# Designed miniproteins, single chains, continued (4), part 78

Each design is a single chain, and the fold is of that chain. pLDDT is the mean over its residues in the fold that is shown.

## One batch from the design tools (miniprotein)

Design m14698
Fold by ESMFold2-Fast:
Structure m14698 (fold): chain A 69 residues (1-69)
Amino acid sequence: QQQQVLQRIQQLRQEIAQLVQRFDQLQFEITQSDADTRKRLIAEMQQIAREISQLRQQVQQLEKQAAQL
């Protein structure tokens, strides 16, 4: 049971790492972009930031569950 929770946490952390890498990539693209492209990239970064926050909340919940076991 605890092993399954820890494995799920690891999977979510890997997903977060991939999203963070994408976020960093977009942040770099913004520095090279025109105003219209920048607005679009900022919107995409905001979406990724929301996804990261959601996944981090799931990790926190699972970590609390693991601590109770």
Scores: mean pLDDT 83

Design m14699
Fold by ESMFold2-Fast:
Structure m14699 (fold): chain A 67 residues (1-67)
Amino acid sequence: DARTIGRATRAALERLAEDPDISVEELAAILEAHGLSREQARRLAEALRESFDAADREGTRLAVELG
């Protein structure tokens, strides 16, 4: 359900903040541990990895431009 997805997503995002280089496989394992199916966990892990990488690249670009 939506609450399970929200809780799992939060746990994955907290782990990404602690370890930005975490693999999709490790993110998927965290999502599964928090109640997502294997298929849902893998798809969401890939989306979270891609979104985090995009945000990190933009943050770095902005810091260089402003510094």
Scores: mean pLDDT 79

Design m14700
Fold by ESMFold2-Fast:
Structure m14700 (fold): chain A 85 residues (1-85)
Amino acid sequence: SMAELARIERLLRLGDAASVLGMLGVTRPPEPDPEILAALANVPAELREAVASAIQAYRDHLLSQGASEEEAQAVADRLIAAVSR
């Protein structure tokens, strides 16, 4: 549903602040928030396309926050893996 997608986007935005702070002074990409990973693990197959779009938006948001392209992509790949379980 659109409400579930909006909740996932909100969780991604909340986790983004922690991810940006984690990247300040760390050389490894930050681990995604466990709450976000738990939400993604429960996504129905019919919503995966919409969730993939939300993950791409989160990747673009990380880039806007000063993350490197490699670091932003690594986080996005980890989130996609959580959906695929």
Scores: mean pLDDT 65

Design m14701
Fold by ESMFold2-Fast:
Structure m14701 (fold): chain A 86 residues (1-86)
Amino acid sequence: MKIRDEIRKLLRSMTPEQLIEALEKIIEYVKSLDNPNKEKIITLLKQAIELAKQGKKDQAIRVAMRALNLLSDEDLEKVLEILKSL
């Protein structure tokens, strides 16, 4: 729960360009995972990028968080590390 709240706050603090870069890096990480929901997660993250490009930042973050809810807590910790390194 706390990890998801930290991720959401970081995404909300980003510019649209930073948000797109962050989502692209998360997709690269997810592609390396052995996760049964990998294809669904990538599809949702790509949809979030398209929403961000349209200026729909709040909708983009909501879709991104829906994708991230399909990750394990260990993978969410790695996502948080990626976001903090930006």
Scores: mean pLDDT 86

Design m14702
Fold by ESMFold2-Fast:
Structure m14702 (fold): chain A 68 residues (1-68)
Amino acid sequence: MVDMEKSLEAARRIRELKRETGLSGFEAMKRLLEEHPLSKEQAEIAREIGEKLRQIGDEFQQQLEAQR
């Protein structure tokens, strides 16, 4: 499961960086990742979740096409 505490802390740090530097959210996220890179385990979990979401999206797309 994605760590909600870590996610909230990351979001807060991104907001702080945006306020201090005027950077876009994407640029602020890159800076945060440079300081605190994802662990190997977190990266694997994120990949797995992304893959499952993609599969669900594909299945939903196929159901829509079948109804046309």
Scores: mean pLDDT 63

Design m14703
Fold by ESMFold2-Fast:
Structure m14703 (fold): chain A 87 residues (1-87)
Amino acid sequence: MPSVEEVEKRAEEALEAMEAIGRDLVARGHGRLAIVVVEHYAAELLAWLEELAAQEPDPASRARILELRDRVARRVAELVAELRAQT
């Protein structure tokens, strides 16, 4: 199992990559594709976090992963709303 700190770092790096890819695609006139790509990678990230939480034996670490999942879901929803407003 990766540490919770490693999981948080990977999730933040994935979010930054999704934001960068989404914004680049919108800037190039591919706003609809940007939303599809972001939603696809977000679904994979959220599924990975759910799997990690299910396998985490420590309740405190599990709670932190679930809180991270909720933060990721919120940030993705905000990003998708922003990308939709720009398309």
Scores: mean pLDDT 86

Design m14704
Fold by ESMFold2-Fast:
Structure m14704 (fold): chain A 80 residues (1-80)
Amino acid sequence: EKEELVNKAIEVVSKKAVEELKKVEEEEKKYGELPSEEVARLVGRILREIGDAIQWALDALKDESVTVEDVEKKVKELEK
């Protein structure tokens, strides 16, 4: 069950990443094309946040002190 919740956390993070990238595209359509360095910086931040969440999920699978409740709490935080 802990593995199922970790997989759900990864799924939530992946979905949020797609939504964030879609919002960047929508902003470019609304305000005009963003400078390439600004887009790269924004995409880099999104990718770092995804990487951090995935790393946490992998670490949680190895750490016996991390409970199912801890994973559920993190999934809820990631959904916000």
Scores: mean pLDDT 72

Design m14705
Fold by ESMFold2-Fast:
Structure m14705 (fold): chain A 77 residues (1-77)
Amino acid sequence: SEEEAIKKVLDFLENGSREQRIRFVAKLHEITSKTVPSELLQGILENRPASELKAAVEELVAEIGAENVLKALELSL
């Protein structure tokens, strides 16, 4: 579900390494031709806390879909 994907991504961004977060961005670009939100890209590059990225993650899941987002997440672990 979208709610499950949002929760998992936020948990990943909060607890994951910088390397894992950058890998996630790379995997999103590999598995989808859809646009990744610029706020999410910038937030990850600047190592912003997950609490500041909730809206960007919600937008990501809405645009790219829960299935694609979860696939990128699993490839980043």
Scores: mean pLDDT 83

Design m14706
Fold by ESMFold2-Fast:
Parts: structure tokens; C-alpha cells; sequence
Structure m14706 (fold): chain A 81 residues (1-81)
């Protein structure tokens, strides 16, 4: 197959929250996302989340969902097919 069945896309995103309460909501949202590979350590009002998805559309949807619970979303790393 010209498309590898195991090909995945990954992103490392930094979520910046306006408050500790918003940060906790972002963390809970990340825990509930099937695309969440790992959740990093909370540092002040920031949380780093590693995402993995079978395609770019699902990866982007996951980033957008996390952005609903963050003042700012910063994509630190993006690896697409």
C-alpha cells in the first residue's frame, strides 16, 4: 500500500490558561480526548499535551477542542506524514 496503515500524525501543544480553574478544565478535556498520548507537568498556568491521531483532520480537531479551555494554544512541535 502506498499509504502506510500505521502512519500517524503527532503534535506537542502548550496550553496557556487564564486561571488555575481554566487550566484544570483544559487538563480534564485532555484526559477525555482519545488523541491524547501524554499530559505533561503543570508549570504555572501552562500545560503541555502530546497528541497523536491517524490523520491531520482529527489532530486539528483535538487541538481546537483543547483551545476551548485555554487562553492561548501554542503548537511546539508538529509531525505530519
Amino acid sequence: SMVAPGAVVTATVELVAASPEQLEKARQAALELPETKSIGKVEGNTLTVELEAPNSELLNDAIMKLGEYAKRVRVLKLEVE
Scores: mean pLDDT 78

Design m14707
Fold by ESMFold2-Fast:
Structure m14707 (fold): chain A 61 residues (1-61)
Amino acid sequence: ADPEEIELGVALITAAVYALAAKRTGKPVDETVKEVRDILEKAGFSPEVIEEAVKVVRDSL
């Protein structure tokens, strides 16, 4: 498996889980985006992967 593909997959799953939780609790899009960015940045994800994850959050909410 390509490490870049694994990184992207993990980031997108993280985004989807946070977006689902936000939708169920009524959490604002901007707050959810900030949480996802913070978690992925702290975990050492690349900026490009973080932006793809943020797109999933915005498209889901």
Scores: mean pLDDT 82

Design m14708
Fold by ESMFold2-Fast:
Structure m14708 (fold): chain A 94 residues (1-94)
Amino acid sequence: SREAMLKQIEQSIEEGKKALEEAKKAGDEEKAKEIEGGIEGLEKAKEYLKENPEMPEEEQRELAGLYALGGRLGIEEEETRRLIERMREEEARL
């Protein structure tokens, strides 16, 4: 299932690249920038998951989504990591 997760992220990146091409053809610069950021976020999530192979599936999905969202919003990778860290601290408080 981890292999399936990585494959799903790779598929989302490829779909994003196609959407990026369409946005550029339409002249939608804001949409193109958002999609590009999302792709970068997903690629960062993929790298993080490869470095943390024992992470639970549910946590992996949540993390990938947060990285993609952070990228779309133009949030720096470091800031995205801080947000994820704070969320994990809140959930693990007890």
Scores: mean pLDDT 72

Design m14709
Fold by ESMFold2-Fast:
Structure m14709 (fold): chain A 69 residues (1-69)
Amino acid sequence: SMKEQAIKTLEGMIEALEKGDSVAALAGAKELEELGYPEFAREVRELVLAGDLEGALRKVKEFLEKLKK
C-alpha cells in the first residue's frame, strides 16, 4: 500500500537525517510528496533547506508514529 511505502520512506529519512545526509532526506521528502503527503513533505523540505536537521528528524519521527496507528 502507499501507506506502507510511506513508512519505509520515513524510516530511511530518519537514518539519513541521523547521518546528516540532507540529499537523501530531500529525496525522501520528494517520495512522500508523490505518495500523497505533499504538505508534510514541504514542511520537512523547508526544515532541511534551513539547516534544521534536528527539527526535520523530530517531524519525521512524529509523522511515522501517526502513520503506524
Scores: mean pLDDT 87

Design m14710
Fold by ESMFold2-Fast:
Structure m14710 (fold): chain A 88 residues (1-88)
Amino acid sequence: MTEVEVEEETVELEEGEVYTATAKVPAQDKDAAVRVDVELKKDGEVVATASASAYQKAGEAVEVTVSLTNVGESGTYTVTTTVAISQV
């Protein structure tokens, strides 16, 4: 079974600033693959994306961290974080 969680937030980022997202995934009944995708948008345009993946053992919690650098101008951005958990 694949569970997907999506979180969207508005952030103010400076040029060259690093945005860090951390997904905390609670212990699963079975081994799982965890994928975290982060998308940065300005004025409806995708300006940067980053992703990270981890293998999660049954009965253990895992944290997955993704870092994304703002390569655009300083301003207001929309960040979308997607966490997908796929049991193996």
Scores: mean pLDDT 79

Design m14711
Fold by ESMFold2-Fast:
Structure m14711 (fold): chain A 98 residues (1-98)
Amino acid sequence: MREELERRKRELEEEARAALEETKKQIDELYARGESETKAIALAIGETLRLIGRALDVALELRKQGREEEAEEFLRFGAELARRVLRELFEHIDKLYG
């Protein structure tokens, strides 16, 4: 049943949204303290990698249950979500430091 897959996608999207807003706040604090753009970029990349790791964990769980197609679909969803988060964070950094 696809209901569980859609729930997990909503959960990951909600986690990503919360993490995006918190990471933007941390980037604002780095900028306010006169910290380098490199530190802000490192923070953005680190958070994006955490999101990818979360998607991988769920996909591996689904794969262990024999749900290979759903695992692939979830990984694809997580990768697209991570790409959007990284883009948004870099746009935020550019507005502050550029």
Scores: mean pLDDT 87

Design m14712
Fold by ESMFold2-Fast:
Structure m14712 (fold): chain A 72 residues (1-72)
Amino acid sequence: MKITVFADGSFTASEPLSAAQRAAVHDLGREALRAGLRGEFTVRELLERLGYSERTQASLLALLGDAVIVLR
């Protein structure tokens, strides 16, 4: 799955997302943009770069899997 996050915090996905997945992408995208990150990352790479706890990383990986996030 590919997810594109824009500078205004909006996003698009290559496939439909559940409500929980949309909430997770919104929050993760916001924190990544706030951290000044741009480009293409796996969910795992973003979680590691943003310093999320192991519990939060496990939860978000369960929701988003090996999704690729593009930050513009």
Scores: mean pLDDT 85

Design m14713
Fold by ESMFold2-Fast:
Structure m14713 (fold): chain A 91 residues (1-91)
Amino acid sequence: MEELEKLLGSEDVDAKKESVEKVLRESLPEDVVEVKVLSIHGSSVIARATFGEGEEREEYLIAAQLQGIDAETGEVEGVEILLRGRLNVPP
C-alpha cells in the first residue's frame, strides 16, 4: 500500500518538473528552444537548456533555485537562475 502511494507520488514529481520547466522558459531568453529539468532537490534545480538549431545548437547546464511555491496547489511560481554553464564541447 505505501509503495503504491510512493509510486503515485512519482507522477507529482513529473508534474513539478513540468511546472519548473515552464517557469524556467519564462526566465530564459526567447531564443531558448528546449528546457529539460534533470533533477530537483528541495529548492535546488538542475536543468538543461538548448539554444539555436542545427549547427548553431548550444546546450547549457542551468543551476536554479525555486523562489515561490503556491501554498494551495504546490506549483512553483518563480525560479532564480544561479549559473549557466556550456555543456557541449567544441569539436
Scores: mean pLDDT 65

Design m14714
Fold by ESMFold2-Fast:
Structure m14714 (fold): chain A 98 residues (1-98)
Amino acid sequence: MEKEKAEEEAERALRGAEALEAATDRFIELAKKLSPEDAAKVLGAMADTARSGLATLEQKAEEYRKFPDSTKKLQEAAERVAATLARAEAALAALKAS
């Protein structure tokens, strides 16, 4: 049941993107209290998670291309994850510049 699976995957992707945004905001604040080495590990893990998530969302959008509503939600989730990745990478760059 490909259509129902696409809808369920798209809804999960949006919820996952929201959860990753919240987690990244919390870890950026936590990183301010950590050593630069520990902060880099935490922020690096968040960036790696976001990068992996983007690759998965790109694959799912291609797989479910025939279902435009699901594809639109997957693209929205991907845009949100990409913004989260940029934020984590910016925080990492700021640590290296310090």
Scores: mean pLDDT 85

Design m14715
Fold by ESMFold2-Fast:
Order: sequence, then C-alpha cells, then structure tokens
Structure m14715 (fold): chain A 74 residues (1-74)
Amino acid sequence: SKLDELETVADQMMDQLAARAQAQGLSPAQVQAEADNIIKLVKDLAARYNVPQDKTDEIIDKIKAKTQQIIDAL
C-alpha cells in the first residue's frame, strides 16, 4: 500500500540519519535540521499518495521520537 511505502521510506531515511549521526559526529542541531527535512518530504509524499492525515501524523510522531533518540545517543 502507499502507506506501507511511505513508512518504509521514512524508516530508511531515519536509519540513514542515525548511522550518519554516529559515524560523522553530527550535532543535535544538525540532526534536528535533517529530521525536519525528512518530515517535510514525508508530508509531501503523504499528500501525493492521499494518505489519511491521522496516519501521516503517526509517521511524523515516530520520526520525532526517533530524532530525540538519535540526539540522546550523541
């Protein structure tokens, strides 16, 4: 489904951000800025795929939670 595709894309982008944050020593501000860009892309894709707002919000909340976990692990 388009929802599954969106979740997969979001998960992959966040996993790449987590790996890069550890490998390159990104600052909390850099991690947050990149996560904000991922959120913008997810919102754009959700609109194109006609994903319901409640499901889009769930994905964004997961991105925000994962972003905080990445920052806390720095």
Scores: mean pLDDT 88

Design m14716
Fold by ESMFold2-Fast:
Structure m14716 (fold): chain A 92 residues (1-92)
Amino acid sequence: MAAVADTIAALEAAGGVLVGRGIRDPREAARLGAEAAKRTGASSFLLLGVRGDEVVGHRVVTDPSVEALEAAARALMEETGADAVDVVALPG
């Protein structure tokens, strides 16, 4: 699996914007993503499931609503056993 820092650096180099890192509560991850969507107009997000310093899974969310982001973050954590979620706003 890829290191979190390397994955974030690659996403930022591709025009992604880090919104939140190491978020343990799926609801808080969703809130930050929805606020970023409102502030920047971003419509797509990449959620990284993180365990320790490793990316254990990811999910693209194209619905910037709190409900969709929270459901995606919860599902990602349950499926992968991630202890936290990083939220990246995607370009375009």
Scores: mean pLDDT 83

Design m14717
Fold by ESMFold2-Fast:
Structure m14717 (fold): chain A 109 residues (1-109)
Amino acid sequence: GAAATVDRLVAEGDEAEKNGDYLAAVQHYARAMVVALDAGDPERAAEFASRAGQVAIKLAEKAGDPELVEKARQYAEKAIESAKNGDKEGALEYLRELVRVAQEAAARA
């Protein structure tokens, strides 16, 4: 079920973050957000957007690129707000941009 899938993705994200694999952590939390949105849980979706954003910001900081840090902050804030408001389309768009920023930061870190 969706709850079991979310629990697994969060656990995988937590383990990736603990191991310093920030890109994998962002991807797992991003997937958890998608599952939560599909399940009609905007509060949990916003929580996972926040977690993905926090890790993406850490990755951008590690890359030493202040422009990527600012992009990660902006896309995370927009993804959180869209998810919280039940704007699934906006939340998914901003989440895709956040994951793209994380991928770019990982390539430079």
Scores: mean pLDDT 88

Design m14718
Fold by ESMFold2-Fast:
Structure m14718 (fold): chain A 95 residues (1-95)
Amino acid sequence: MASAEADFAAQAPEIVKNARELLDKALEYYKQGKRVEAAIYLTSAMLYAAMLEAGGQWKEAAEVYRHIAEVERQMGDTELAERYEKLAEELEKKA
């Protein structure tokens, strides 16, 4: 592994934690009717999940996608929640 990839792998648990905190904030803003703020936090968490996936951190990416699915379901986006759950399952099979 290249040094940068090793450094990223070492940071993966912290990225998961940060993504989960962003998702909790997204849901909190959504419940307050602050849709723009909710969308910003949700999108930031999605970017972290995509970065983990691109970096080969499939287990960590799956954990974030499962949390995205849970938040999407609570926001009423059941179809999108099911898509993220399926994506998480496929990533878990690669890990």
Scores: mean pLDDT 83

Design m14719
Fold by ESMFold2-Fast:
Structure m14719 (fold): chain A 77 residues (1-77)
Amino acid sequence: SKQTVLELTKLQMRAFALVVEIELLSKKLPPDEQKKVKEEVDKLMGELKKAVANEDLEKAQEVVDRLEKLLNELKAA
């Protein structure tokens, strides 16, 4: 539906903002840890793309929540 597309768009915008913050913080990490963060982000963004294609709001929200958790873990390090 048109409402589902709007909610998915908001979740995609939030995910992109989180990825930018994660990438900026990851630059302070050792190379091995940077690689692990990049692999996790790439995996999560792939899951988000699939959720958007399937109009799966619940799965898209789960991906955003996992990105927020990753950002918080990096801030605590």
Scores: mean pLDDT 88

Design m14720
Fold by ESMFold2-Fast:
Structure m14720 (fold): chain A 70 residues (1-70)
Amino acid sequence: SLEEARALIDRLLAGEDLDDAEAAALFSTVNAPRASLLAALGKDASTPIRALPAAERRQLAALLRRGLEE
């Protein structure tokens, strides 16, 4: 749901680790492939979300929020 997706984005910004299922659900809700989102950050599709530094987490969150608005 959009509410669950927003909660996951907030957790991402808080520096929490999202598991693979949570990340997959989030990307599915925004209708954006993982590979495309990570490529926008200059990262490989296999890059773990937990490995993203704060600045890249903020960029990912902005992309995800935009996806929810579209």
Scores: mean pLDDT 78

Design m14721
Fold by ESMFold2-Fast:
Structure m14721 (fold): chain A 62 residues (1-62)
Amino acid sequence: EREELMKEEIIELIQLNKIELPKDPESMSVSELISHLAKEFGLSKSTMSKIISLRVEKRLKE
């Protein structure tokens, strides 16, 4: 499912960039995870959401 792929992509980016994980990332919504990642990267939520969507689309087309 697209939402599951989005969560996987976000968690992978958090781990790869050694960003501080929230206390329970699996229980968080995609929107909450995007907010967390956007804050860590210094980007807007809308920009971060677009980046995640593009990464998920690339995975689906491969």
Scores: mean pLDDT 75

Design m14722
Fold by ESMFold2-Fast:
Structure m14722 (fold): chain A 110 residues (1-110)
Amino acid sequence: SSSLLSLLQKLKDHQDESDKLLQDALDKIKSASTAEEAQKAADESLNDITALAREKEKAGDNAGATLYEQTKTLLQHQTDVIITDELEKAHKEGQKKKAEKERKKKLLEE
């Protein structure tokens, strides 16, 4: 009973930790104001998860290492979606600034 409960608790703790790492990373990425900041946050989070997966592997915890590698893959996929949205936003803002500069230049030339 206690041995089985201990094993189940360890598996649950591992999953909860993985889920929290993913959510914390995504929240940080989503809070970025630019695609560059979002990419930096993503790269930092991916490096942290990679380091954790490596430490689990070194400890012989193959199940834990596999969970963190899966978390990394999921984070990469979701980050690509978020960064694409930020790039589209930056493109629209860039077009607005270019239009404003062109209008100002025209006004100064005439």
Scores: mean pLDDT 78

Design m14723
Fold by ESMFold2-Fast:
Structure m14723 (fold): chain A 68 residues (1-68)
Amino acid sequence: DKGLAILRELKEKDPELAEKLLAAIKEGVKTKDVERALAEIERLLAKTDLSEEEKEAILEYARDLLES
């Protein structure tokens, strides 16, 4: 999974940001509010130097978890 691989790399490079992203995913799973969780993830990713392709991969990974 490309999104998971990028998230693992992010955890090594910026563990605080990775924890915030994982917390947003966990909260979305708990509340079932997919749109709110994805909006928070997009907000966090917007503050990073990740490429658009990398951001899309993380969002796709999160969406798949939230919509399962």
Scores: mean pLDDT 79

Design m14724
Fold by ESMFold2-Fast:
Structure m14724 (fold): chain A 61 residues (1-61)
Amino acid sequence: SLVDEFKAEVDRIVAESKSAEEAEKRIHELLERVAPQLSEEELNEVMRYALQKLHEVRRSP
């Protein structure tokens, strides 16, 4: 699904990013790009997933 594709993109961004700040910037850019392609429910699911991943990155060394 499109949601699963964007969740995979979030995972890729987190894995490729060298810092939490880079991951946040790239995820923010992704969410702005995909927002018009998703329903409100789908966007909320991707956003929730991305926020969880960012929270984990921020707490990790």
Scores: mean pLDDT 80

Design m14725
Fold by ESMFold2-Fast:
Structure m14725 (fold): chain A 68 residues (1-68)
Amino acid sequence: DKAKVEKFRELAREAIEKYEEPEEKEELLKQLEEAPDEDLLRAYEFIETGDARAAAAGSSLTNEDGLL
């Protein structure tokens, strides 16, 4: 669903904006823009599951491997 992908982009962007370093923000935003909708939809479903709380706090797509 396109709406879920857009919502995830908004959530990820808000998380990225909490980073203090402009270079880190720029790289994460680039990865977010380059990420296909399919990956973002999967990530949205992942963070919406209960066990994804650790991933949302820990990393998954945000800071582990800098995927987002």
Scores: mean pLDDT 62

Design m14726
Fold by ESMFold2-Fast:
Structure m14726 (fold): chain A 98 residues (1-98)
Amino acid sequence: AIDLNEAVQITIRFPEKISPELAEKIKAIAAENKQVLALEIDEERGIVTIVAKTKEAALKVAQQIYEAARELGYPEPDVELHDNATGKSEKVEIKLKE
């Protein structure tokens, strides 16, 4: 059983529609990380929702998605993290890998 009450949800909002190429990259990134519990992509609205076991896993996946989107010419997305255990939501600035 997956305990979603201790999971974190990260929402990534692009100002543009998600292309099929970006959607494929996002699916690959999520599939590679075993701490990702759920992935939803709304290509028309440009929204990606990820549920991960930990805040660190959620932030890592969001960073990888932003890096992939940047390579495809996308601007910086708006990112919000919701911690299911605490009920807190926060805006997150994604730092690109050094």
Scores: mean pLDDT 79

Design m14727
Fold by ESMFold2-Fast:
Structure m14727 (fold): chain A 100 residues (1-100)
Amino acid sequence: SMQDKLLELVEESEKAFRKYAEEFKLSEEAVKRMLEMFETLRELIEKGESVEKIIEALKKETEKIVAFLESQGDTETALVVGAMGKEIIDEIKKIAEESK
């Protein structure tokens, strides 16, 4: 189902992020904020929210995390988080299109 594919995407994205965070020694606060974003996405998908609402939530949460990281002077991680958010949005759109 589309829901199963979206949940799998979130799980794989979280695993990739956790590996990146360990390799590059990201701050506990940066890790916490990213994991909270993944949990929010999982909750919206499990509730059957529209693809549009899931994408809007991902954009908003990613923008908040990027702004936080930039405020801490962590511009490099902010760029990575922004790019990751965009890639996840593109994959969500692809899953939704393939499920029609």
Scores: mean pLDDT 86

Design m14728
Fold by ESMFold2-Fast:
Order: structure tokens, then C-alpha cells, then sequence
Structure m14728 (fold): chain A 78 residues (1-78)
């Protein structure tokens, strides 16, 4: 689906993440990976800098606030 590609593109272009960091954050946001990684923390910090509200990482799952922020940022690209 288009959502994953859009999230990865936004992470790379707007937040300055590498391809590897963007894929890791996308996997976390979609619930495919668990736990907090440096890439996830970097993305959360940059999203907060842009004015999005991001909760602290939940060790077993992606946060809803991160998913919402990424969807909103991706919508602004259109």
C-alpha cells in the first residue's frame, strides 16, 4: 500500500533520516518492530521540533502519536 512508501519518503525528505533509519521507523510505526531504537528516537525528536506531540516510546509497540504525526506530515506533501 502507498502509506508505507509515503512514510519512508517523508522520514527521509522532511526529517533527514537515512534509508535504513527511515525503514526502521516505518516498521516501528506500522507495528512490525517493537522497542525504542536510536532511529525512532531521532524521528520523534524531529517531529517534536516541527510541532507534533509525540509520547515517550512504549517498549512493546509503536505509539499512536507517532503514527498520527507521520500520517499528518505525509498529508502535507500533497
Amino acid sequence: MAAEERIRRVLKEKLGLTDEEAQEVADYALGRKTGSSPAVKKAAEKLKELGYKINEDISGKATNSLRIALAELAAEEL
Scores: mean pLDDT 67

Design m14729
Fold by ESMFold2-Fast:
Structure m14729 (fold): chain A 61 residues (1-61)
Amino acid sequence: AETVPDVPPGGNFTKDFDKLVDSIARVLKAAGASEEAIRNVALGLSWFDGRDPEEVEERLR
């Protein structure tokens, strides 16, 4: 068992990312964003969190 106390907790990132995605989804829906814009936002967000862009895109829709 190896412990690295200086490693950032993934759980905190997941919670913050979830709130960010929800906020962005609301803004995109209110603005009437195109499918292309949603895809580009999903790709950008996936690069920040290291997630699959398809999962992020589905959550933004």
Scores: mean pLDDT 69

Design m14730
Fold by ESMFold2-Fast:
Structure m14730 (fold): chain A 65 residues (1-65)
Amino acid sequence: SMAAKEATIKRALEEAERYGLTLKKIEGDEFYLEAEEITVSKQLMAIGIGAELGLAGFGKVVIEE
């Protein structure tokens, strides 16, 4: 449902912000996160977030510096 998708996005963003990742944009099924510096830890978190968002219908999660 749309409410379940919104709840998943909210939880994913709350987790991302704890690691210094912020939402840049959403385009269709693509989800874009941004960081001032991309570390191995942030890349691993983006993979985990991508797996959860994939279950909510997002086909691609991208991290940009």
Scores: mean pLDDT 76

Design m14731
Fold by ESMFold2-Fast:
Structure m14731 (fold): chain A 76 residues (1-76)
Amino acid sequence: SLSQKLIEQVEGLTEKLVKELLENPSKENIEKGKEMIKILEEAKEAFSDNPEVVAALEESIKRLKEAIEEAEKKLA
C-alpha cells in the first residue's frame, strides 16, 4: 500500500541518518537530524488519522533524537 511504502521510505532514511550521526558526528549532521525531526513532526500532524504511519514517525523521531544526543556527547 501507499502507507506501507511511505513507512519503508521513512525508516530507510532514518536508519541512514542515524548511522551517519553515530559514525560521523558533526555539527552539520546534527543540524540535518534536527531538520529531519521537523519534517517528521509535520508529517505526523498531516497523517494524524493514520495510527500505523504515526507510530512509525514517532519511532523515527525517537531514534533521531537519541542519535543526536549521542552525537552531541561525542563532540563535547
Scores: mean pLDDT 87

Design m14732
Fold by ESMFold2-Fast:
Structure m14732 (fold): chain A 71 residues (1-71)
Amino acid sequence: MTAEQATKLGRLVSEKIAEKGSLSVEELRELALEAGLTEEQAEKLRDLAMTLGPILNGEQAQRVILQLYLS
C-alpha cells in the first residue's frame, strides 16, 4: 500500500465515521477498494479489522490502516 492510498483511505474512513458514527469491517473493505487498494490488500485489511470486532470506531479503523501500511 502506498502512502497516498493510506492517506486517501484514512480520509474516507474519517468522512464515513463523521456521517454514521461507526464503520463495519465490510464498509472498511469497500473504502479500501475505493482508495485504490488491491482485492488482496482490502481482504488483509478486513481480516486485521475483524480481530477488533465487526464494527469499528474511528480510532480502531485508523490503527488497522496504519498496521497494514507498516506490514
Scores: mean pLDDT 85

